# Designed miniproteins, single chains, continued (5): the designs that were tried, part 104

Each design is a single chain, and the fold is of that chain. pLDDT is the mean over its residues in the fold that is shown.

## One batch from the design tools (miniprotein)

Design m19602
Fold by ESMFold2-Fast:
Structure m19602 (fold): chain A 107 residues (1-107)
Amino acid sequence: GYKKIVAGFVSSREEAERLVKEAKEQGADLVVISTGLNVPEARIAAEAAKIAHEAGLKTAVVMVNDGSTRGLDEAVALLEKVADRVIVTDEPMTGNEAAEKAAEELK
């Protein structure tokens, strides 16, 4: 288990940088990043994971699937290159709910 987890939804590079900064300031050892299941949002999450990794943080990315399988393999493959863990959920939930649930399961 991780001692301190910070979790959040990211929809932009600015939100990604803010989440990583907050995690580092709180002494987190893991950042959980939630994103939508599409390539543009996966790219933002990938940048967040890289920023977190450069800050010395472990990363998990949780992708919320709206029931579409289009681009899923590309989005997952993109994130697997930069994140320590990639999680896909088909449960209907908000990005923030997905991030918090994944953080609870990783404790």
Scores: mean pLDDT 77

Design m19603
Fold by ESMFold2-Fast:
Structure m19603 (fold): chain A 104 residues (1-104)
Amino acid sequence: SELEKLAELLDDEDVEVRIEAVRKLGELAKTYPSQVIQDGLLKAALDEVPEVRRVALEELERLIEEGRVDIALPILEEVVRKEEDPEIRERAEELLERAKKLLS
């Protein structure tokens, strides 16, 4: 399936391939819930390359804007706990607060 192919691309050696895969997973996440999508976005948000993690946060922000806090919240909580880059962590904290406010 398309989801299985995108999940495999998150393990690609090419950073640009992983970035494209996370953007496509983010787009699909707006349509319907899927554990594969959630696991893939979490994997991208914890990627070894900071640029991939930033792209994952951009997709999570779009999901928050679409009201999909069910997907974004658990991923953002994990990112805030594990992120060592202060700028990326601060962005994740801002998005987490925004997602929590949407539930109120």
Scores: mean pLDDT 86

Design m19604
Fold by ESMFold2-Fast:
Structure m19604 (fold): chain A 99 residues (1-99)
Amino acid sequence: MDPAVVEAVEEVLAGKTAPLSLSTSPRDLAYNAYNVDRERFLSLSREDQILLVEMLLLASEGAPAAFENLELKKALMLKLLEELVKDPEKMRKLLEGLL
């Protein structure tokens, strides 16, 4: 796991947040994921919260255009949160195939 992703998730769980932004840093991706749906984010295990931010980082590197628009970024984050809540094992296997 990326230590910066782990630290970012720990900051969110400690109550540190920032407004939705176009930034793709691990910290800002973690804050944004929490802010798009706090209930779903907090329902995830710590491992799945870290997995979500790692998936968002890979997506930002592979498809940066999706992160240049706040509505598209929010939609992507909401979709990944929904899929992680439904089937976290499938999402872990997908990320392992990308790494």
Scores: mean pLDDT 78

Design m19605
Fold by ESMFold2-Fast:
Parts: structure tokens; C-alpha cells; sequence
Structure m19605 (fold): chain A 65 residues (1-65)
């Protein structure tokens, strides 16, 4: 659980600092050992914008703390 939170924190940081696309952010999440399906769903629910990618990762990081 804590490991999932840390993984999504790393994804959120990478998105905000490096400007990752949704696909790149999902690939990073998978590489860090978390299921990207929930992440992808939240991005779509938030309208699929670049800001939605960072916010979805931040929301999931908080959820799994």
C-alpha cells in the first residue's frame, strides 16, 4: 500500500517536472509495479488533459497513503 503511494508520488513528480504524456506516465507506473488501469481511468474521468495526468497521479498517491 505505502509502496503504491510512493510509486504514484514518483509518477506525479515525473509528470510535473518532465511533462510526461498520459502514455509515458502509464508506462512509468507499470515499471514501478502499480496497475495503470486505475490511473488511466482517472485521467479519462478528468478529461484527459495534461493537468489531469498530474492530478490523477497525485490523487492515487494520496489514496494509497
Amino acid sequence: NEEKAKAYEEVARAVRERGLTPDQAGALASKLGVNADEFDRLIKERGGTPEAVAEAAEELAEKYK
Scores: mean pLDDT 79

Design m19606
Fold by ESMFold2-Fast:
Structure m19606 (fold): chain A 78 residues (1-78)
Amino acid sequence: SMAQNLATNMAQSGVDVKDDKDKLAGQGKGVVNVAKKLDKVSDDTGKNMQNMSKALKDAGNTDVAKAVDDALNKVKSK
């Protein structure tokens, strides 16, 4: 779906810029907003969101990392 593709691409883009904390945080917030609109999560979206959460934690942005983890878990519970 378009929303799945957008979430997957945004999460990957965040990981690709992991050394730029501001860009990574911005992509993380974007992924959370898109993921809230998902009724199901694809394996690719889930893996990319997990990779983004790890990159955010490594960057010290635990608040956005938690928001990404919570959004992924909420979609998986649907």
Scores: mean pLDDT 74

Design m19607
Fold by ESMFold2-Fast:
Structure m19607 (fold): chain A 94 residues (1-94)
Amino acid sequence: MRVRIQGFSYVDGRYELELEVETEDPEQAKQAAYQAGKLADGVVVELYDEEGELLASGTVLKLDGRIVSQYGGEGGARDLVEELLREAEKGMRE
């Protein structure tokens, strides 16, 4: 299972990538999500299986002091995405 974490910010009329990490280590993914939340206005988390198929994904956005999240997927993959988005939200609040 592979986790991709991207942090992005809206700058000068476009979205810019602030951070991108891909890992199979859940603890590294958790740290990367937190760091993305600290650096960026939005964080995208995607989980892929060994065949490269998307299992679950989610996004958390920081807009005008509000933090909103949306995620989808099934079972444990969805639960991991939710956990990683919570770490990103923690980074956004600090």
Scores: mean pLDDT 82

Design m19608
Fold by ESMFold2-Fast:
Structure m19608 (fold): chain A 74 residues (1-74)
Amino acid sequence: MTPAQRNMAQAMLSMSGLPVESMARAMAQAAKAAGLSVEEVRRAGELAAKEASPEDQPKLLEATELAVKILEEQ
């Protein structure tokens, strides 16, 4: 992974306490600022989910898909 993708995965993990919609918007903004593609965002979300607690994994995956949708609607 690129450093930007690793940084995104770490940021996603740190946001697991936020509501899904808030996470998705923050992830989309961060991805746009870092110049990440939708595929790179999905990859970062998958890695973050693998390192998250089982309780937070579904939330991270849901937020990742919402972030991708936000990025696609630019």
Scores: mean pLDDT 78

Design m19609
Fold by ESMFold2-Fast:
Structure m19609 (fold): chain A 71 residues (1-71)
Amino acid sequence: MMSELQLELARKLIEEKGELSIEELYKALSSDERLSEEEVVETVLALAAADTDGDGIITLEDVERAEKEGL
């Protein structure tokens, strides 16, 4: 289950960029020293699971869904 920090960082990145691919999200989160590699992988997998259209593009709706579903 993602922490509030993981959700906040993902949300901020998507708000700044509009949307991110899974690869772009992984690279951006991996650059943040507040997250371990395990936390980065957990965040990416949780948001990919919340991507209901399966296009590999993560939006704010996907982040909100992940938070609501407790991912």
Scores: mean pLDDT 77

Design m19610
Fold by ESMFold2-Fast:
Structure m19610 (fold): chain A 80 residues (1-80)
Amino acid sequence: MGKIIADGETGEYKVEGEAAKNEKAKEVGKRLAYALKNGGTAEGAAESLKEVAPEGVKVTAEGNKVTIEGSAEKIGKLGE
């Protein structure tokens, strides 16, 4: 299991677990943090990601942060 946390206020992102070893999953975190800092809302981004998320991937929004949890492979596919 892997976890990505993207912060819209700072434009920073954190990648944990198996996602930290997956280049596509890290790219998802980087792009998400950039989008949030440059005018995206955490709620809007989370809603869009939920529509395309494969089974077993959980997306949540809290304040300025979006959290993605799931297998590294499935998280990486969100960036395709």
Scores: mean pLDDT 82

Design m19611
Fold by ESMFold2-Fast:
Order: C-alpha cells, then sequence, then structure tokens
Structure m19611 (fold): chain A 103 residues (1-103)
C-alpha cells in the first residue's frame, strides 16, 4: 500500500495550494495505488513531478484525459492545473515528489 505525505505529514487528503509538497511512496512492490490530487486554490498551479528513484514508475492523468503520462526513474515533468481541477496519480514503484507553485 502506497503512502501519501503532504508537507511531511501522512494524509489521505490530497487537496493542494501553492507552496505545498506531496510525496507518494510505494511501500509494497506487488501493489499499485492511485490518489486524486485537487487544486483547492482559486489560482492556477504549476505542478512539478519528479521520480526520485532510478527504477521508480508512476502515471499521471489529468481531469478529462483518457491517456496517462508515464514517468520513470529520475524524470521530471510539469503540468498546469486550473483552479478546482484534479489529476490522478498512480504509483507503481519508488517515490514521486510533486511540488506546487503559482503558474
Amino acid sequence: MAKLFKNGKETSSAEVEAGDRLVLRQEDPNEIDSFRITNASDQPLLATFHVVDKNGEAFVRREGESEPTLLRGYQTTSFLLAPGEYFEVTIKHGTLVISFRPA
């Protein structure tokens, strides 16, 4: 079962604002877990995703998208997230860090 940490605290809630940092860690090599992460602010956010581990693997799917974006070891990517929009993050291996700043 994967764990979600917001600003260093374990949580089941994934509502975010500018300056927040999420860490998703897959603790079980045989499990795949997904989290919905929502922009709870009234302004657009730039979400920056970074896979920490060489063998890490995660998928990001924006609200309204059918196809997820695959992220592998050490990859970094960024997405714009409008107010009230969410993305679904699936963690299969390793650790994913997500940072949020004003767009």
Scores: mean pLDDT 82

Design m19612
Fold by ESMFold2-Fast:
Structure m19612 (fold): chain A 77 residues (1-77)
Amino acid sequence: MKLQKYRNLSFEEGALLEDIGYIALTQFLRENKVKSYYSDDEKIAEELKPIADALGIEKTDDPSKADLIIKDGKVYF
């Protein structure tokens, strides 16, 4: 997916979530009006849940329909 779909990027597609950090990720989600996310890692999904709930973002089991995809600890758009 091309970065042109989103604005206000402080990180590139495929970056490690560990390198991005949850503060920068939260700002990205808010600024880019992300509506849905997918995670293959349950621990990451649990850490994102309070942020997603606060921003009105829904977890999806279908990565093809997600605005944000987390796979192998990396973030994709």
Scores: mean pLDDT 73

Design m19613
Fold by ESMFold2-Fast:
Structure m19613 (fold): chain A 115 residues (1-115)
Amino acid sequence: MSFSDIKDENLQEFWLQMLRSSGLTEDQIDEQLELNGYPKGFGKDRLKKIQQDRQRVRQLQDELKKYPSVKIDVTLSDPPIYTITVVAKNGEEITVTSTDILEALETAVEKAKES
């Protein structure tokens, strides 16, 4: 399915969040996706996962913002490569590289706390 593509997933995320922001309930969003041939619960499951992943990313970014400096770089390869550079409270520079943004953020937070 084209909807499993990274680009299609990003478009689905923006579309679902826009519908949610417009005051539509999760049930109404799910109904619209059912009308477009998706299985029942598809919209709710996708929206919940996207919301949870986004909330986790925000929590990790907020934790990193407590440090003197944080930089997030992305190399647009396939898969994409995320590089996070954080200056710890002791002035030590920590660099983390991963193909998964959540893994990169979690590793950067852990290493920054250990320094």
Scores: mean pLDDT 72

Design m19614
Fold by ESMFold2-Fast:
Structure m19614 (fold): chain A 58 residues (1-58)
Amino acid sequence: MEAVEAIQSVPKELADKIIDYIYNGEYEKAIELVRNSDLPPELQEKVIEAIKKIKEDL
């Protein structure tokens, strides 16, 4: 639940690209997209953690 909420806190265009990469199994590209974004460092860390948890739960 918290993982999805972290992703929802980002701009919709960025969130959509992150979700697309996750569905394609391209977790490293999703993480790279977040790292290269203009998001605050705290939010970047939360979103990256959410991506890692989604990968582990599969």
Scores: mean pLDDT 75

Design m19615
Fold by ESMFold2-Fast:
Structure m19615 (fold): chain A 73 residues (1-73)
Amino acid sequence: KEAEIAALSKEIKKYIKKALESKSASEVSELLTKYGELVKQGLLLKDESSKPLADEAYELVTKYRDKKVKELE
């Protein structure tokens, strides 16, 4: 379980970085869509060491996705 949780957290953080570096709202949306399963798994594994990392990663991605969408002014 610990190995799976660590791997999941690492993957989510990678996807956050990619989402943050995306310049277009559509690209960010596509990234989140592709990695939705990892985020969902992180939310499901809200226990012990995985919970804070998965929640933080998910919220960060969501915040920056919303920010990118607002850039479509």
Scores: mean pLDDT 58

Design m19616
Fold by ESMFold2-Fast:
Structure m19616 (fold): chain A 65 residues (1-65)
Amino acid sequence: SKEKEIKITIAEFSLLATGLVERIEEKDGVIIVYTRTKEDAERLEKEAKKLSEKTGIKIEVKELP
């Protein structure tokens, strides 16, 4: 739906604004965000949980290999 697309866009912008994101992907309505370090991933996961609760969009945080 258009509403879900807007919420995904808002969540993506909010994640990018943290400065911790190296790569962002969207698959089947799920946002997958990658960080350079494990420490950055742990920091970003806290913000991702808040954004997921606010938007209803599933967000997964991963460290780059």
Scores: mean pLDDT 84

Design m19617
Fold by ESMFold2-Fast:
Structure m19617 (fold): chain A 89 residues (1-89)
Amino acid sequence: MMEVTVEVEYDEATGEITVVAKASGPVQEVFFTAHSEETGITLSVGSGKGAELRFKLPAVVQKQPKVTITVEAVGESGEVVTASTTFER
């Protein structure tokens, strides 16, 4: 069965927040969403096909004090696995 992990990378030099998803096997597609708990806004960050995908969070999301990132990975057999992490400043 496929597994997915999600990590948040913070670049101190630029202040950019990057979300990294890694899948243990072949994926049909991976979807990234970001949810701000303060504003209640949910944004699609991006999607792609690959075992490792990286997306920068939009500036409007980066300035929020608490953001939950959810990654949904669809395997080639149609299985769906989800992982989430919360970034808090």
Scores: mean pLDDT 76

Design m19618
Fold by ESMFold2-Fast:
Structure m19618 (fold): chain A 87 residues (1-87)
Amino acid sequence: KLSEEEFLARVQELMQEFLEEVADLPEEVREKLGMYLGLLAASLREGDERGAALVLEQARRLLTDPRHRALFEETVERMRRLAEEAR
């Protein structure tokens, strides 16, 4: 099982990787995506599926490019696996 500290460290790495991959997005959009990914990680760790769904809806609305959406969904899937390991 991942400790809470290990979970947070892995989440920060995933967020940084994603934000680097979408560096062509405006800084304001990247800042909002970073905030939403952080909220998503917290909701997933706590098992708050409703909270996770609301955050995902908000984040997805910022992504119009299919490439950015694919990268985002991959990041979400990796975060879900980390949250399961941390429970």
Scores: mean pLDDT 85

Design m19619
Fold by ESMFold2-Fast:
Structure m19619 (fold): chain A 67 residues (1-67)
Amino acid sequence: ANASREEQEAFLAKYLPPAEEELATLSPAEREEAIAALEAILAKPYGAEEEPLREALERLLATLRAL
């Protein structure tokens, strides 16, 4: 699999609760890598039980793209 549940949870644990100020401290390269990794994770099919996790990851991706 391109992304595991553990990888998805690790992203949330690393960036929760994300503050835009803290995310803005990422270098352009770190932000690009995080965006690419999140896009790969979000390309995975999600079950109904994983919907809140998917929504949290989508919000994180949107925040990173907006920086």
Scores: mean pLDDT 67

Design m19620
Fold by ESMFold2-Fast:
Structure m19620 (fold): chain A 83 residues (1-83)
Amino acid sequence: MIDRLIEALRNGDYDTAAELLGRLSVEQARELGRILDRENDVTLAAHVLMLLESLGRRDLLSAVQDALSPDLLTRARGLMGIY
């Protein structure tokens, strides 16, 4: 599931990515955040945060944010245009 989600994000298939993100449990969202932090991919992290915010899934957004390092979170939020 997470592998398919990351592939959709990398291919710019944000409709599929949004659908798959909406199916995640809080624990799966936390694991996704850990993967993003390990990969240190600011662009991918920013897209995940933007999609979760657009979906209104505050529970999943919080789980991903909590799993990111403060540095990566700050850089990803900067890329999103969030101050």
Scores: mean pLDDT 83

Design m19621
Fold by ESMFold2-Fast:
Structure m19621 (fold): chain A 87 residues (1-87)
Amino acid sequence: DKRLEELLEEVRKEDEELQKNMEKARALPEKEQLELKIELGKKQIEILEKLKALAEERGDEETVAELEEKIAKIKEKIKELEEELKK
């Protein structure tokens, strides 16, 4: 589906923008950097979950699997950052 491909491309562009924002955060104190990375990751999960719901509605099992993998990786990174923030 061309529309689904366009949505996936938008997610890729948002990934790039989030990474650029993380690079800018390198000038911030460590605590603020961790907090920003956690917030950006949560925002990305929200967008990916919306795309996953659309893919599930359409029965696109391959896209659902790809989005689940991306969501899981971001959740793992957030968990690591949250543990680092506690220490």
Scores: mean pLDDT 77

Design m19622
Fold by ESMFold2-Fast:
Structure m19622 (fold): chain A 68 residues (1-68)
Amino acid sequence: SLEEELVRLLDEYGRLLTQASPALGRQVDADITALGAEMEAAGLSREEFLERMVEHLRQTIARLQAAI
C-alpha cells in the first residue's frame, strides 16, 4: 500500500538524515514542510496526498544519497 511505502521511505529518510549536514537537514525539512502546506492548500484527497508525499520522499532520498 502507499501507507506501507510511506513508512518504508520515512525510515530510509530518517537514516540518511543522520548522515546529512545540519544545513542540508534543515533544507530538506523546509522542503517537506512547504510541500505539506501546498498540498493542504490544494485540498488533495488522502490518496493524492500519499502519492505526492511518496514521490517527494523518493526524490529527497536520492538527493540525500548524492550529498553523502
Scores: mean pLDDT 84

Design m19623
Fold by ESMFold2-Fast:
Structure m19623 (fold): chain A 99 residues (1-99)
Amino acid sequence: ALEEVEEALAPVVEALQPLVEEAREHFRRYAADPSDLGSLLKALELWEEVLRALRAAFEELLANTSDPEVQALLREALAALDARLAALAARKAEVKAKM
């Protein structure tokens, strides 16, 4: 079930690699200089884009599967992604307030 979801998502994950790498670079800049809130904000914005793309892919898979085990995993993953997106929005607001 998890392996089936991972296989179906592999092309999406691969397409998102450039955004993930750019986000990691901005996180590294922030880690080197904690006052560089601009780099932190950029990293959070790029990571939000990645999570939104994954969410869309999970919704598409859920719409196209009739396997109850896969459906359960996708619903759990979507709930986790929604929670992470909400946390990211809150973190972005906190960072912007400090700028």
Scores: mean pLDDT 85

Design m19624
Fold by ESMFold2-Fast:
Structure m19624 (fold): chain A 79 residues (1-79)
Amino acid sequence: MELEEERRQLLAEIERKLGTLPDSYAEVRREIDGLLVEAVRAWQDGDLERARELFRRAQSLVDRAVSKALEEQRRLAEE
């Protein structure tokens, strides 16, 4: 089983979504970065359950931030 592949996929997905956020979301980025640091530490320590939980929290936060940013963009009819 490639646990490293799972970690890589989770990080890549979250980082891709973070890259779509405006600079005004710096606080959210900071919070997610903290969760990712803790997730990587848990993964390195072999606590995969905790690591996956932290990745799920980070993913939930980034998904909410992206949804909010997209809603704001739609409201402004930006091109």
Scores: mean pLDDT 79

Design m19625
Fold by ESMFold2-Fast:
Structure m19625 (fold): chain A 110 residues (1-110)
Amino acid sequence: GMEELRKKAISLLKKVLSLADELIEAVRAGDQERARKLFDELVKQIDEAVKVLEELGYPKSILLEIEIALAMLQMAFSVGELTGKLDEALVIKAAEKLKEAVEKALKSLE
């Protein structure tokens, strides 16, 4: 039912926030391997959360903010792959924007 989908969305979005915090910590520590693993997990959790939010009929504007923030984070990691080193400031800025978008979605879920 819709209540179960709402609870699932909240759980997934909270996991995304936790993963984003862990990603910021890993990047600050210079742990690029851990950062990449956390990024992969974060992408999977966002993909699942977006699908659940779409099923709930969530506003496309909120979904778009999450998708744009994720695309920025994906770009930051792509730059890291090309250069052989993650840009700490770029990754942290992208992760913080993703947290902002996710927190807005959580607040709108009542």
Scores: mean pLDDT 87

Design m19626
Fold by ESMFold2-Fast:
Structure m19626 (fold): chain A 81 residues (1-81)
Amino acid sequence: MDDARRLRQQAIDLTQRTPSMSADDNFQLHQQANRRLGDLIRLSDDSSSPDTRQALRDAAIAFGRLAQRSSVQRQRLLLSS
């Protein structure tokens, strides 16, 4: 549970940083966020604890938002250059 909450906060913090990151950094962040999203969904589905499952799903949602934001920001930077 604590690891899932920490990961969720990390995703939120990284989402706030996407506007100040380079196109390459946003590309790497998008790939990492999608990988983490997939891992967290699998861990949530494998969990027998409702609280742990919910915490992992909340973290997965946060990484999904991060992946979308980093992709959008990368596109904006590439179009501006």
Scores: mean pLDDT 83

Design m19627
Fold by ESMFold2-Fast:
Structure m19627 (fold): chain A 97 residues (1-97)
Amino acid sequence: GLEEARELLEEARELRRRIEAGELSAEEALRRLEELIERAEELLETSKDEEVRELAVETLREVLRAALLVMRRTEDKELILRAIGLALRAIGLLHEA
């Protein structure tokens, strides 16, 4: 519901801040971003509440920003490809929302 959607967005914002601060490895960051995108997708599939959907969309925007940040900061080809995959998934969900 609405409280869950608000919590999800705050988790996404905090994760992005921690990535920006260099507090997480690229692998850990991508794992957490993957969990956030799955939760945002579930909210968009299950909720018709406009406020919940808007918060899920904002979460996807934060996930996209964070995935692109991970891509820029890692030299690991596999992690770069994984970050690109997550960014594309977030873009796809944003287009359908």
Scores: mean pLDDT 88

Design m19628
Fold by ESMFold2-Fast:
Structure m19628 (fold): chain A 60 residues (1-60)
Amino acid sequence: SEEERERQIEIDREVFDALQIINDYLIKKYNATPEEVERFQKSLEEAQKKIDERIAELKK
């Protein structure tokens, strides 16, 4: 149903938002270097792509 689809999209968004918060927290906690931050950012971008692809699939 459309309602179930919207629910799944909302969950995917909430989970990704939580991942961003955790990533930011750990960067600050460990005083990550610019090089480490760039690697973490690339990993987060990869995760974002997977989430966006999943959301696009759910909307079909």
Scores: mean pLDDT 78

Design m19629
Fold by ESMFold2-Fast:
Structure m19629 (fold): chain A 72 residues (1-72)
Amino acid sequence: SSLSTFLQQLDQRIAELNRQMEQIRNQIAHLKQNSHNPRNQEEIRKLQLELEIVDGVKALLEGMKSWLQRLL
């Protein structure tokens, strides 16, 4: 069904966002190893904001999936 296909697409998107979040966390961890560099501190702040945005998008998609699953 079209709904089943849409749920599969949501799962794929959530998996992609999980991979993006893992990459961002790894970048932050790497930059924190040289946290005395002012450039690294600025990059960490930007990456933390990006992580929060991606997490927010993921939460919306997970909420949508949960809502759709309850209606099925």
Scores: mean pLDDT 87

Design m19630
Fold by ESMFold2-Fast:
Structure m19630 (fold): chain A 81 residues (1-81)
Amino acid sequence: WLEVAEGALKDAEESLKRGYYDAAALNALTAARTLVENGIRDPELARRIKEIGEEVRKKSPKGSGAYRRADEAISLAQQVL
């Protein structure tokens, strides 16, 4: 499960670098959900997920799918910090 979260986080980071905010938000949310649902506490991964989510929120309109997914990813990541 940790490897799944790490893979999703890497995909989120690559998507963010390319300006694919919807994909970045979705992959960050997948990483956050994987950590929370499996009781994995990894503050470093959680911090990186929050950083991606915050960047997507800055670049996305309020009410967009990317904004909503990024906001959810941040909220979930805060639970495992």
Scores: mean pLDDT 81

Design m19631
Fold by ESMFold2-Fast:
Structure m19631 (fold): chain A 73 residues (1-73)
Amino acid sequence: SSREKFEEVLRETDEKLLELNDKEASLDEIIKVLEETIKRLKELLPELSPDDKKLAEEVIERLQGEIEKLKAL
C-alpha cells in the first residue's frame, strides 16, 4: 500500500542517517540523504490518503527546514 511505501521511505532514511553518523559523514552527505527523502515523499503524495498526505507534507516541510539549517553551518 501507499502507507507501507511511506513508512519504508522513513525507515530507510533513518537507517541511512545512522550509517552516516557512524562514519562521521560530512554535512553534504547528510543533506543529500534528506533531499532524496523529500523527492521520494513528493513522488508518493498523489498515492497517499488525505491524512497520510498531510503528514507527509508536514515531514517534507520539516526536512526542508533542516536542510536550510545544515547549509547555514
Scores: mean pLDDT 86

Design m19632
Fold by ESMFold2-Fast:
Formats: structure tokens, C-alpha cells, sequence
Structure m19632 (fold): chain A 74 residues (1-74)
């Protein structure tokens, strides 16, 4: 399910940078910091690639999950 994939993508990001850093980037991106927006986009894309290496899931579901995570964090 797309929602489950989205949660797993957020877990991958939190494992890499930590929950507090993710919150800070999300706040900075929401405030219009374009560098923070770019960093979040890269982290989400990297998490999606890592998830796809370890899980046999439809590409469409992963793309929907990426869009969901972007909307939640940006």
C-alpha cells in the first residue's frame, strides 16, 4: 500500500540523518529555503532507490509514495 511505502521512505531518511534533522529541513523548506527543498528532494529520491533495491513493488506505487512524502515534508 502507498501509505506503507511512504512511511518506510521516511524511516530510511530518519535512519540516515535523524528525526530532528528531518524536522529542521522540513521547517526550513516550508519557510522557503530552496537549499532545504533541494536536500529533501534528494533524500526522498535516494530513499526510494534504496527501498526499490530491497522490495519487489510496482514503480507506480513507489512514485505515489514519493509524492505523498514530498507533500508531507514540503
Amino acid sequence: MVEEIAEKLKEIIKKKIGEEELKKLSEEAGAGNLDAVAQLNQLIAEAAREYRKNHDVPKEDVQLAVNKVMNELL
Scores: mean pLDDT 83

Design m19633
Fold by ESMFold2-Fast:
Structure m19633 (fold): chain A 85 residues (1-85)
Amino acid sequence: SPLDRRIDEVLDRVVDLLRGSLTDGSNSVKNYNEAKELIREFLDSLTPEEQRRAIELWRQRALERGSVTEALATGLFELEYRKRE
């Protein structure tokens, strides 16, 4: 679905930014803030129903990849999602 493709794209971009933060301390704050902004903008583009589906799909995709960076990306997504409840 269009939502599935957008989740995969946003997750990939967030994971890349967070991986950069873990490996390069000089850009860590900038990359972390950019990752938050990407998640915020993504959630703001969705209806409340799509937001509920997005958190479930995000968790599923992150589990399939099975790494620490994906777990951190999921935690960040959940924090931004909860601000909207």
Scores: mean pLDDT 81

Design m19634
Fold by ESMFold2-Fast:
Structure m19634 (fold): chain A 88 residues (1-88)
Amino acid sequence: SEQQEQNERLLEYHNRLDKDGSGVLDAEEMEKIAELLKEIGLSEEEVEEFLKIADVNGDGTVTPGELIKAINTLPEEVQQKLLDKMFK
């Protein structure tokens, strides 16, 4: 499934950003994703909504499942551009 392959790639990217091996992304690591979204051309409001969806627990950390869910809320064109930037 394309969705399963995308989710596996997102998990791999999450693990690559997780420098301390905690299994979650902190605010600094999430800021890198926010910068990529801004480079793609998302508005400040769209980026804020994305970050709110990713950090659903409001604890300042993002699990692989939360990241995958947040990315899946983005338009298909934005998802493809984000994945391209994340792996390049």
Scores: mean pLDDT 73

Design m19635
Fold by ESMFold2-Fast:
Structure m19635 (fold): chain A 97 residues (1-97)
Amino acid sequence: MVKSKIEEIIELYKNGKYEEADALERKLIVEGKLSVEEYIELEKKLNKIKEEKKEKDPKYETIIEIVKKYKGVKEISEEELKKIVEKHIEALKALSS
């Protein structure tokens, strides 16, 4: 299977290159090369990696962690997460225009 752009972002994140991972993710979102579904999948994978490493860096939080913290909940429904991600992508695209 050809290495996806999602796999590239995950690899950067696993190697502690958080700024590079964030920059690549943002670029793909702004360029419309990352779908809402792919973005959600990526954020879920990043959140799992962060939890497995037991790393608590308050300077670099996944969108899932931010939303959970903001709402004061332990879990987010897939429907709520999708709506939040869609609005976030729209905001990022607007800021890049």
Scores: mean pLDDT 71

